# Designs tried in a protein design run: designed miniproteins, single chains, continued (4). Part 56

Each design is a single chain, and the fold is of that chain. pLDDT is the mean over its residues in the fold that is shown.

## One batch from the design tools (miniprotein)

Design m13933
Fold by ESMFold2-Fast:
Structure m13933 (fold): chain A 59 residues (1-59)
Amino acid sequence: MSPAEKEAIEKIREIAKEKGLELSDEEIRQLASLVVDKEKDSFKEEDPEKAVEMYATLK
């Protein structure tokens, strides 16, 4: 797992915990994939916090 992927997963876990969302490891990895460009090993334009908020709205 790339450094950017690890960082995204940690941030998503923290944001989910702050918002009271129980996310599975699979959901966290899926959200991390939306905010991380694996080729560049960097964050995409989407903020991890914004991705979690959009996901919570869809539930």
Scores: mean pLDDT 70

Design m13934
Fold by ESMFold2-Fast:
Structure m13934 (fold): chain A 81 residues (1-81)
Amino acid sequence: SEEIKKLQEEIDKFNKVLEEAKKMTPEQRKALVDAGDARIDALPPEQALNDRMLRELILSQVPEEKDWAEERRKKILEDAA
């Protein structure tokens, strides 16, 4: 069930990113948005992915934790099927 473990890890990562985004100050959000793609791309791949996800959440407005996490989880499972 390695496939199931990978899906669970991906869901856990998204949930952590959502929690992180909700805890950010306006200054931290602005700094991440203003950093731009080039600065994010210069980070290690795992950190770059995390920061891109945070930026996407900030730019789209952080939705309610429960609703976003449930929708993302469903999409991950559907895309894997």
Scores: mean pLDDT 66

Design m13935
Fold by ESMFold2-Fast:
Structure m13935 (fold): chain A 83 residues (1-83)
Amino acid sequence: LEELKRLLEEMKESTELLGEAFDAGELSAPTAEERAAAEQAARDLGFADLAAMQKAYLHPEIAANPLMAEIALRLALRRVRAL
C-alpha cells in the first residue's frame, strides 16, 4: 500500500508522458473484472472499498486527477497479479 503511494509520487515526474500514452490508447483501461479484483484486494486489506484505500494513500493532487486515479487502479491491479 505504501509502495503504491511511492509509485504514484514517482509518476508525478513522468505524468505528462504517461498521460500522452493513455490518451493515445496505448494503456488500455482496466476491465470491470479487474476493477472488482482491486476492490476485493482493498477489502482483504481491511479497507471498506478501493476508494477508501486510494484516499488513504494518494496525495491530494493525484486523487483529484482522474487520469492519475485510473493509473493508480492499474498499478494496484498489477500489484495484485504479482502476488
Scores: mean pLDDT 55

Design m13936
Fold by ESMFold2-Fast:
Structure m13936 (fold): chain A 88 residues (1-88)
Amino acid sequence: DKEIKENISKLSPDEKKEVEELLEKARKYNNKKAIEVVKQTVKTIARIRENETSDPIEQEINEALRRMILSVTKMEVEKLIKEEEEKK
C-alpha cells in the first residue's frame, strides 16, 4: 500500500519499527480490522509530525501524544487478535 509506506517514512526510526512490528503481526493473523487500526495510527502520527511547531512545550506535548497513541494502538491490536483467536 503506497499510502501506508509514505506515512511510515515520516515516522521516527523507533516509531517505524514499532508500527511495522504491529502491522506484520496483524497481517500474520489476517486481522483486517487490526491492519486498519495500524494504518490509521500511522496516518495520525504522520499528521502530528507534519504539524509540529517551533514551540518547545507544544513539541513535548506532541511527542507525549505520539507515544500515547502508539501505546493505545498496541493494546487495541492485541485485543482484536486475541478476540478472533479465542473464537476458534
Scores: mean pLDDT 80

Design m13937
Fold by ESMFold2-Fast:
Structure m13937 (fold): chain A 100 residues (1-100)
Amino acid sequence: LPSPREIADGIVEQSKEVLEWAKEGKLSKSAAAQILLDNGQLLQRMATDSLALGDRETALYLYDKAIEVYKMAAEIGSGSIKEEAEKGIESLEEQKKSIE
């Protein structure tokens, strides 16, 4: 079975592909930004679950991956999607500092 870190790395690589699809015009920026926001939220939930299980190292790794994907969403997103992604980044950076 893949580890939570391996799953997260897969989500990040898929997220990079979605970002490139948007840049190449294969997918609308709005649709891509929503997918990236959803992926960031999934990684954040995985991080919270890892923290609840006492795995702080995996939680910190997953917070970094969630921040990376939220930054992708903010790059191509606009309006509420961009605002939610930026709020996600701020919240996760604050949470990281509290558990480091």
Scores: mean pLDDT 89

Design m13938
Fold by ESMFold2-Fast:
Structure m13938 (fold): chain A 60 residues (1-60)
Amino acid sequence: SLKDKIDTLQKLLDTLQRAIAALQERLARDPDNEVLRQQLAELQQRKEKVQEEIAKLEKE
């Protein structure tokens, strides 16, 4: 159902947000780590796409 799809995406969003927070903490301890900066950027982009998909499903 539509609700099940939204619930699944919301759980993915929660997972991504926790991963982003963990990477931000690691990057704060190692600010010159280019790999961590790259991973953080990728996760943030993925989070935005998931948020957009949830918004579309909630309006349809």
Scores: mean pLDDT 86

Design m13939
Fold by ESMFold2-Fast:
Structure m13939 (fold): chain A 89 residues (1-89)
Amino acid sequence: MLSEEQKIALAKKMIENVKENIKYIEEKIKEMAETGDIKLATLIMFIILADLSELDYVKKITKDEEIIKEAEELKKRLEELYKKVLELS
């Protein structure tokens, strides 16, 4: 069982990893839109679903209101990106 401090540290690290993934996803969506090459669409959708699962886990392991708020904002952003990939496919 993790301490509260360890849970907060883990949650923050997971949030930062999701933020980096979002930058990569946005770049690849832009490339797909510009080139018409949608070969990466399934992979990008998989990464988005994995990140959504990580954000749900973050909300489960911590009660920190600022971390939870950031996780909810990132979840909405990922859901919008998922819709954009579906529209390109």
Scores: mean pLDDT 86

Design m13940
Fold by ESMFold2-Fast:
Structure m13940 (fold): chain A 77 residues (1-77)
Amino acid sequence: TGDAIAEAGIATAKEYMEKGDYETALNVLRMALKEAEKRGASPETLARVYRTMAEAADKLGNKELAEQYRKKAEELE
């Protein structure tokens, strides 16, 4: 399901974030988001992907991008 794909993507991204590889984590999350949306992931699950993307963007110093992702997550809740 879309939710399962999103959760797997979040888990993989968190492994990269644990290693300090926030750029790869963000790319993993972008791919997971696109696939999860295609497969009908719930708004709550998509919001979790966006919140994790915001965290990765913050760690990369891209505050503008992080704020955009947080706003998208809020729109889904």
Scores: mean pLDDT 88

Design m13941
Fold by ESMFold2-Fast:
Structure m13941 (fold): chain A 86 residues (1-86)
Amino acid sequence: MSDSRRGLAGLSLGMTLNGIDAGKKLIATGTKEDIERGLDNAQGARDIADMGLRYTSSDPVSSQRLKDAAEEAQKLADEAKAKLAK
């Protein structure tokens, strides 16, 4: 894999994990406004992880880490949606 592709994969993972952390903190406040912002962060993190996966096809370890992060971001988004539906 080229250095550029590896760098983009690493940046995507870091951005995804930061988005998940920010989303968790917002959703944990329990206010409707913060949960909506947390949902946006979780959805953004999922999109970034999916983009990063395009650069990891030859690297199973990085691919698995991004898949795990994407799954965590999706779970967080689903939790936020469930809270907003109440």
Scores: mean pLDDT 81

Design m13942
Fold by ESMFold2-Fast:
Structure m13942 (fold): chain A 56 residues (1-56)
Amino acid sequence: MTVVVGVAVAPGESDEAALARAVAELEARGAVPTASFVLTNSRTGRRFGVAIGEPA
């Protein structure tokens, strides 16, 4: 079962820090990360760190 975690990038936060938070949350849920990327909503300009993984 695929697990997906999205975390909004905070003001002053780097994309790397947001990705690290998403990966940490994914691992806390018992999943192993298989992919991570930053997603930008072109309509709103809002950025999200996204981590995708499979259960360990």
Scores: mean pLDDT 79

Design m13943
Fold by ESMFold2-Fast:
Structure m13943 (fold): chain A 83 residues (1-83)
Amino acid sequence: DPERLDELHQALLQGKLREALKIIDINKDGSISDEEIKTIFNMSKGTPTEKVLIFYFDLNRDGKLSFNEFSTAITALHKAYYK
């Protein structure tokens, strides 16, 4: 869904990480599954949103974002947000 990617892009540009987590939660159940993380990761590939995700979630600072880095960062943020 390209509208969801644009919504995520705008939230990240404004530094609204809490809102970004809500956008990634496709089922809106307050839980983020590996499948939801994978869906957003795959949808971002080759889009301007990929560069914004790299900026926020590239944990090793290599200018690339692996699925493992993205999943780890989102899981850590979700735990911080809901604790």
Scores: mean pLDDT 73

Design m13944
Fold by ESMFold2-Fast:
Parts: sequence; structure tokens; C-alpha cells
Structure m13944 (fold): chain A 68 residues (1-68)
Amino acid sequence: MEELRRDLEAVADENGQLTHEQALEVLRKYFPHLSDAEIQRALALADINGDGKVTVEEALAAAQLLQR
């Protein structure tokens, strides 16, 4: 999980935020056995304010939902 955090931080903007698409691209590398729709659903659930952006912490929360 430290590798995932580093990859998310590398893509995040100066405010520590990623678009859903950027987070999907990173998470796809770590969860290649899951569909894009499954990853996008987890990101939507983690995006509390629904603005189409997630923080690194919200993207990590989405990854934890996908760990099941």
C-alpha cells in the first residue's frame, strides 16, 4: 500500500487532488483483476463532495473498499 500512496501522490496536483480518471489509471495498475466500472464505483463512493476529484486519502479509501 505504500507504493500505491506514492503513485497517487506523484499524479496529484498541488492541492493533493486527482481527477477520477487519474485515480482510475493508478488503481487499475494495482487492481488489474477488477473492471473499470468497479474501480469507478469505489471512487464515486469515496468522493464525499461529488466534484469529480478525490484526495490521495479518498483514493486510498476507495482502494480499501476494493480489497474485500
Scores: mean pLDDT 78

Design m13945
Fold by ESMFold2-Fast:
Structure m13945 (fold): chain A 94 residues (1-94)
Amino acid sequence: MVTVELKEPVIKGDQVEVTATLTLDDSVLAGQLTLTTSKEHQTWTSHLEAGETKELKIVAPAEKVDTVNATGRAVGKDGKELPVVEKTLEVKRP
């Protein structure tokens, strides 16, 4: 099983904080968590082993982030790619 959690983006002053977590069970061989922003395209990536949970936290200028996307990818022990799990949130400004 592959689980992606994306927390609501937090605006603090001129910055936005984004946190995503990827959890892999022991049925997978390896996986990858990717965070991407869409107004100014930036990407952050973390690699995971079987049964691992990783949190990826980024801070970016709020003026450059309209949408954040968290993508979990994993490869099964049979060498086949598992279905991609994706979560997308808009940065809501006051």
Scores: mean pLDDT 80

Design m13946
Fold by ESMFold2-Fast:
Structure m13946 (fold): chain A 72 residues (1-72)
Amino acid sequence: ATKVSGKEFMEILGRVVSQDPEVESVQPGDTLTLTGESGATAEVTLLPDGRAHLVVTKGDEVYETVLPTEPS
């Protein structure tokens, strides 16, 4: 594919920031593995600063970012 829209990335991001019960159970230093609806796999590691380190793998493509789990 020429470009990947990152829809799974946005779906997983929404789960992380919306306080999904799976995400609410994550402790600092723990890694939670999420699966997107299109089969993408995400590893979410909660950082001590309250941010999450997110790695999304879709086929041969890897997207990595750091995002806030609490927008406020």
Scores: mean pLDDT 60

Design m13947
Fold by ESMFold2-Fast:
Structure m13947 (fold): chain A 81 residues (1-81)
Amino acid sequence: MTYRLTLTLADAPPSAEDLRAFFESFGLRVLDIRIDGNTITLVVEGEEEDVRNLYAYLTSNPLLIGGKRYRVERVELERIE
């Protein structure tokens, strides 16, 4: 199934490459990444349970990428297929 994730971070986001690796570590395939200021929009393909696990993580935890913490201010999940 295909989903859109929209994240708003407190600070400037990591690179698109680092973001892709992070999200794919949840068993998802990243189809698209767009970064606009502190807002990241992702299109991901995967199993519903993997997407639910990622969403639950993002509502309670900062992104831990390259030894740095990126605070998530807002997360939205939408199924598009």
Scores: mean pLDDT 84

Design m13948
Fold by ESMFold2-Fast:
Structure m13948 (fold): chain A 57 residues (1-57)
Amino acid sequence: MEELRRAALAAARELLAPHAEELSRADLDTQRERVRRLVSTLPPEQRAILLELLAAE
């Protein structure tokens, strides 16, 4: 589980890197919305883990 979570987070970081400027200027709720849209492009397994982390946090 932890290995899959770390792989998903690494993939998310690479996906979010070009959007880092926009995300760092946005409030937390806006950042969550933007991240949800971006992670929906990831494979289903990684997407499910990241969406669960966003909901829990």
Scores: mean pLDDT 67

Design m13949
Fold by ESMFold2-Fast:
Structure m13949 (fold): chain A 120 residues (1-120)
Amino acid sequence: SIKEEIDKLLKEIYEKIKKAFESKDKKEVIEYLKEVVKLLEKLLELIEKASEEVAKEGMEKLIQVFGLIINLLEHHKANKKYIEKLKELLEKMKNAKTVEEQIEIAKEAIKVLKETIKEL
């Protein structure tokens, strides 16, 4: 089921974020963040294919995950310009009126996250 696959991807994302917080090796942090990006892209594809109820729940969890990623990037002293942009996109996702709007903002946030990781 799409819901079970979404839940599985969310658990994998959470575990990689946790390992990245605990790591003192910058190269390991970058590799975990690259894996998180791939999982976020897969998660977003599943949310787009899901029923409205499942997609809404998935987006609420993805918004929480982006909050954790921003905290992780601040912990590892990522460039403040990218952090501020990600925070703006997170607030736009929270305030979006439709799941479709949230998905489009999330796609932009993933692009900014990829650029942030390159500068790490």
Scores: mean pLDDT 89

Design m13950
Fold by ESMFold2-Fast:
Structure m13950 (fold): chain A 99 residues (1-99)
Amino acid sequence: SMDQKILERVIEKVKELKEEAEKRGDPEAVKEAEKAIEALERALKAKTKEELLEELDKALEHLAKLEETFIKNGASLEELITIGVIELALAVLKSILKK
């Protein structure tokens, strides 16, 4: 489905951000990226719209913390733009699901 494709692509992008955080030696960013990935993977497995929305909210919370850590610890503008695009994609998905 479109929802699954969006979630799978977002997971790939967050994994790339995690790898960049690991290269930079930023354990807090790695932790928040891992928690976002876990929530997104649970969203993929969600059996109800309510479960899906709950896991998307958890992912957005951890992505916001990742963004804050990136701003503090010298992430590139490209990494900051990437996380903003991910957050926008998930917000749009939530809006579609809430119909």
Scores: mean pLDDT 87

Design m13951
Fold by ESMFold2-Fast:
Structure m13951 (fold): chain A 98 residues (1-98)
Amino acid sequence: SMAALERGGARGALIDAIVMVRTGQSLEEIAENHSDEEIAELREEAARLVDTPEGREALERLLELAREIEAITDPEKQEEAERRMYERLLEEARRLLA
């Protein structure tokens, strides 16, 4: 979707990926096991990593991939590409946490 291509959407997705990698939990598990205050703190720490030069470069790579996915007209290929995006988000998150 066009919303997924926006920098804000990509930034939010990378923040979510960083929180998931740091906790070793899915977003659903994080919501169940953490308070709203703890989740806000985890997200603020992740946002600081995204706002670095390395984080900005990771965002540009993710935005380029998002544009490539949006250009796919075949629904099956788009679904496979969205799974690849999820894997790329986790890889970029791990790199920023290294």
Scores: mean pLDDT 81

Design m13952
Fold by ESMFold2-Fast:
Structure m13952 (fold): chain A 75 residues (1-75)
Amino acid sequence: SMEEALARVRALLEEAKERLRAARTLEEIQQIVDDLQAGLDAVFATLSDEEALAIRRATAPLLEEIAKVIAEKVA
């Protein structure tokens, strides 16, 4: 269901955010980003375009938090 997909995307983003906060090297950051992208791709592959858009909109603030953590780590 879309509710289960939304919950999975939120879980993936929160896990990635915590891993990124703990990361000490650029290689660790890259691996976490690659793992997150693979996880997101797997969830979105099961969704319609309309469902994917709704989930992307709902999770955009979490993605912005992740982008900020990455920017702070690589700056």
Scores: mean pLDDT 88

Design m13953
Fold by ESMFold2-Fast:
Structure m13953 (fold): chain A 77 residues (1-77)
Amino acid sequence: DEALKLLSEELREQAKKLTEQGEAIGAAGDEETAKKLLPEAIELRRKIIDELEKHSEHLSPEQREDVARARAELEKL
């Protein structure tokens, strides 16, 4: 189904963006700065991760690992 393929592609792109955002925050070397300056971004990231986890069956094993890593990084914030 085309709709499921588009959804899977969107979820993959969202997972990649979350990883890149997490890396950017980590590169800044300050988790407290991330909490202070990006509270809305952190909340949005949490919601996206929750949605990706709900659709785990549409994700590849590698994508699921990326989502789990993003979750672990989010929990540290």
Scores: mean pLDDT 66

Design m13954
Fold by ESMFold2-Fast:
Order: structure tokens, then sequence, then C-alpha cells
Structure m13954 (fold): chain A 82 residues (1-82)
């Protein structure tokens, strides 16, 4: 159902959020290079964009994706500023 598809999309967005935060944490700890961080973020951003495109008419999925994008931008800005 559309509701089950939306719930699955939201769960996937939450999984992407955890992966983004882990990549940023690994970069902060010096475990990965900035080039590896950029490649990982580009891949995860593409996955998020695909979910957003597949659920363009679902306000809940769109709101979750927008919140995730804002959190990602904030964490990356904090990493660059430190």
Amino acid sequence: SAAEEAAEAIERLEALKREILQLIADARAGKISLAELQAGLDRLHAEMAAIVHAHKDNEEVQAHAKELLGEMQKEVAALVAS
C-alpha cells in the first residue's frame, strides 16, 4: 500500500541519516580522508534524492527528507568550521 511504501521510505531515510553521521564521525576521527567522505556523502545524497523523487507527492516523506538534508548540512558545516 502507499502507506507501507511511505513508512519504508521514512525508515530508509533514517538509515541514511545514521550512515551520514557515521561518515562524518569517521572523518572527524581521521579514519577516512576528506575525499572518501565526499564520495560517501555524494552516494548517500543520490540515494536520498531517489527516495524524494519516488515520493514527490507524499508530504510526510518530503518533510523527513528536508529535515535530514538540513541536519546533514549543519553537521558538515560544523565539521568544516572545526
Scores: mean pLDDT 83

Design m13955
Fold by ESMFold2-Fast:
Structure m13955 (fold): chain A 87 residues (1-87)
Amino acid sequence: DKIYDSSGVRLAEATVDALVQQLLDAARNGAPQSVLDALVAEGQAFLALLRQLSLTQPPIIDPWVKAMEARFQAAVAEAREIAASLA
């Protein structure tokens, strides 16, 4: 209950939202590919942490972790499209 309870879930969601926003803002501002790669790696590392957490929790947490993963993957795809359009 502590892991999918309000404070931990909200903090994790806020962290994913911040990572998504940083990645999209960097792409929109024409950041170098090295910066975009670093932000993608940071987001993937955080999601890997959430994924490990899901392995120790009741099955109910797994759909939420998958939703967070899908949100970040969508942002990576959007950032790539933005970067390609600016190239």
Scores: mean pLDDT 77

Design m13956
Fold by ESMFold2-Fast:
Structure m13956 (fold): chain A 69 residues (1-69)
Amino acid sequence: SLVDQVARAIGATLRAIGAEIGMRLGLSTPEEARRDAEYAFRVADELPPELQSLADVTRRAAERALATA
């Protein structure tokens, strides 16, 4: 359902944000940050056209996490 897709995307976004913050604080490993970023990219790519604004937010969070790894 769309509700399930939104929930998954929000979860992926929060994980990616957490990975970026963790990397900046020296609390996360590059491997963990890449894993969370890769998951967020996959979730964003699976979102339907009507959720593209959310996909863009998720993808940007993933890019930031990956950049800090």
Scores: mean pLDDT 88

Design m13957
Fold by ESMFold2-Fast:
Structure m13957 (fold): chain A 92 residues (1-92)
Amino acid sequence: MKIKVEVKDASPEALKRIEKLVEFAQKKGRDIAVVAEKGMSEEEAVDRALNLASELLGMTKEEILERIKRGELSLAVDKVNGDVIAVILEKP
């Protein structure tokens, strides 16, 4: 199980959301990469999450995208108090 989280200037509510996501991944023994920043676009959040997952798993960004397409990884974007949270989570 590998966890990598990059948060900049996030609200307390966004931090609580991230805490719950990480706790879920820990309980399930799954890899998780989370990016959150105030004022970030969804496109930028997705790009940063892909880069973070690439670093976490020792794979290229293209390999991460391929694993998402195969349903081995999930990509999700959430919005909390103007903060954008992008999550890449391993599936069983």
Scores: mean pLDDT 84

Design m13958
Fold by ESMFold2-Fast:
Structure m13958 (fold): chain A 94 residues (1-94)
Amino acid sequence: DLEEELKWIEKLKKEMDEAAKNKDLEKIAELILEAEKKTVEIMRKMGYTDEEILELLRKNADLPELHLEFWEAVLEGKFEKAKEIILEILKKKL
């Protein structure tokens, strides 16, 4: 349902704007992880294998600093590890 997807995107945008204003890097990392988890779930529903998802994300990542270890952690359900990787990248950029 497109309407439910749009509401989720609007909520994510509002939370991201608030976290950015507060310089809450941990919350920003959490929100990025939630967006990437949803991307993986959508690709799996579209019939992509985890191997195909990993290859596509490596080639077309919006954040080129996100390396193979991050995507493997997301695919394996190691979300705490994935969040820590994002947080370290964000700390280096600021």
Scores: mean pLDDT 76

Design m13959
Fold by ESMFold2-Fast:
Structure m13959 (fold): chain A 63 residues (1-63)
Amino acid sequence: SEEAKELKELGEKKQKEADALFAKVDAAKVKNEEEKELEKRGLELKADGEALLKGAQKIEELN
């Protein structure tokens, strides 16, 4: 369905954004406030992405 496709694309986009933030944190030479904020944002995006992907899966199961 179109709804499942949109949720899947949005979920994948959020997970990729989370991965990019985690990569920046991992590449950091100094542990500071900004790196911790990036890590928190990455975790939020990852959780949101997983929720969207699960939602897409449920919609596909209803078809």
Scores: mean pLDDT 80

Design m13960
Fold by ESMFold2-Fast:
Structure m13960 (fold): chain A 98 residues (1-98)
Amino acid sequence: DYEKAKKIVELAFEMWKKGEIYPGELAPVVLVAAEKLGIPDDVARKAMIDYLEEKNLPLNYIFLTDLAIRSARLNPEAAAALKDPWIVEKADEIVKKV
């Protein structure tokens, strides 16, 4: 599961680098793709944080990303993002490649 989660994160990060998704959409896309593959949120979160640390992203961005993932199903606005047709479409593109 962790290796698949890391591959999801890598593919989502490539989408962001290509301008296909915005920075704030990275966590929702990863969570939706992970859920479709039966990967728990905690495993997806660990893979995401590990990847961002390996890429030497700023600590404040890593902290905010961790918080976004932890609150994704508890915050109504964040939960709505997980059901956004655009987010689901991008997650489906990742799922096909994993």
Scores: mean pLDDT 78

Design m13961
Fold by ESMFold2-Fast:
Structure m13961 (fold): chain A 87 residues (1-87)
Amino acid sequence: MEEIEKLAEEAGEAARKLAEKEKKKDPSVTDEDVEEAERRARELTRKLGEISLEHAKAFVEMAKKQVELADEPEKAGEIQEETGEKM
């Protein structure tokens, strides 16, 4: 995860520099400074999002399997009542 650590450090530095300039109402604050800080933050968020998405996909796949198993007699509750398989 060295790549994420580098992105976090870069995003943190850019955001810190921008925040310091904004606090001081520094006339050197440019649209470029804002765009740079946003770009760094987006790169970090994108990488974190990719990791989160992979985890979310695994969870959704697990949930889908549980729903599929609910159609089987061993997992049937409300579905058993709807199918009328009880004698």
Scores: mean pLDDT 60

Design m13962
Fold by ESMFold2-Fast:
Structure m13962 (fold): chain A 73 residues (1-73)
Amino acid sequence: SSLLSQGVPRPTNPNMVAVDQAVSTFQRAGDNGLISQSQSQQYINDVITLGRTQGSDAVYDYMSRIAPGILRG
């Protein structure tokens, strides 16, 4: 029971899963110096806005265009 309580996954809004993954990707890219901290923050803000206004499909589309150039790490 204690291990289950400690290991319970954080509830995530299904529509925001794509945003969360994209944010994680850009955060890691910034932390690894693949892009600047300012660029990382800009991309994070962009995907949050896309997820809220256009939904997960728009976030995935954005990531498919941007991520191949960033995910060197």
Scores: mean pLDDT 71

Design m13963
Fold by ESMFold2-Fast:
Structure m13963 (fold): chain A 95 residues (1-95)
Amino acid sequence: NPEEKERERQRHIGRLLLVRNLYEQTTSVLDWELENGRKTPLVELAKKKGKETAILEAISKALGVSREEIREMLRELEDPEIQAQVREYEAQLLK
């Protein structure tokens, strides 16, 4: 079913966009908090377990999805072709 496959593709690309945006925003927030000497739960977790683990745990909690699933989605986002599809999807949402 071509329509069902396209809907599944759009849903998957949309989910990747959400994960990308949360990763970028959480990284930006953590960097700002670290630079400004903040003592937030995110900063404390980053100091104990590392910056990457803290970011993944925050996204996992926000989406109700495992850290392993978030890592898999972030690995997919390393593909330039997937990055292009995500950017195209985002551009369509802003219309």
Scores: mean pLDDT 85

Design m13964
Fold by ESMFold2-Fast:
Structure m13964 (fold): chain A 55 residues (1-55)
Amino acid sequence: MEELKEAIKRLLRESGKEQLTFEQMVALAKEFNVDFSTVSREHYELLGKEVVVRK
């Protein structure tokens, strides 16, 4: 999971976007051989921590 989190942080930094695109999340799911739901969950958890978003 740590490698996936690092990849998400890298893509966010390199793209300068506030969140990953659907295509980027699908590509990460394929690269790390995990479900899309796993990538989506990790991505939104990171966004919640960085932007202090409460559910």
Scores: mean pLDDT 71

Design m13965
Fold by ESMFold2-Fast:
Structure m13965 (fold): chain A 56 residues (1-56)
Amino acid sequence: MDMLDLARAAGDGPPLSDAEYEAVLAVDTEEQERAFAAQMTAHQAALMAQRVLAEQ
């Protein structure tokens, strides 16, 4: 666990219990998956736009 995560939990919310901490880690994993999917979609859209412009 990073100092940044500890500072956020302590400064921006009540102290987390063991069970609550596991729930936060699960949410963080889902956010990372969502960010990766969004990045892939944006990259594919950019490639399609460039291809259309290059051909016409």
Scores: mean pLDDT 61

Design m13966
Fold by ESMFold2-Fast:
Structure m13966 (fold): chain A 94 residues (1-94)
Amino acid sequence: MKLEEIKKLVEEAIKKFEEANQARVDGDFERYEKIVAELERDAPTLLQAAKEAFKLGEYDLAFELVDLILRYSTDPELIAEAVKLRKEIEKKKK
């Protein structure tokens, strides 16, 4: 995966997360649930993007993706992989 593709995925995911939070604040729980469901479907792709960013030495970008996933994901296997990657990023981050 190219760095430009990873950056686009980060931007899109952050925007969706912000839209979900705004829907919750507005009391639009149907929209909130729909956006969160989309983020959960995208979560494996975002985790893969975080792993690729880590391989490229883009530790801040990898951390941002992992942190985002951990805020909304309910998948135990995905959470375990994200936590593992977060620990590896923290070891490399200066």
Scores: mean pLDDT 81

Design m13967
Fold by ESMFold2-Fast:
Structure m13967 (fold): chain A 94 residues (1-94)
Amino acid sequence: SEAEKKLKEIAEEVEKKIAEKLADLTEDSKKEEIAEKVLEALEEFLKETEEPAAKYFIKAVITAVELQLEGKSAEEIEKAAKPYIDKALELLKK
């Protein structure tokens, strides 16, 4: 539960960084433009992040967005992202 709480805090920071980057987009922005801005925000946040658990979580989200843009199924996205999420949780449970 403590590791899950810390993961939620990391997820909230990721959501905030994404929201800040999306603030300049209009309601008519295409899905691809939104996804590119999300990836840009995540890559910038990954470069600024020093905490290993947070880095793995950010990598999981980047992987999910990239595979979604490639038209991969939800099952393939989950399978690819899960190892990164599991690694983040492992690092938080020391």
Scores: mean pLDDT 79

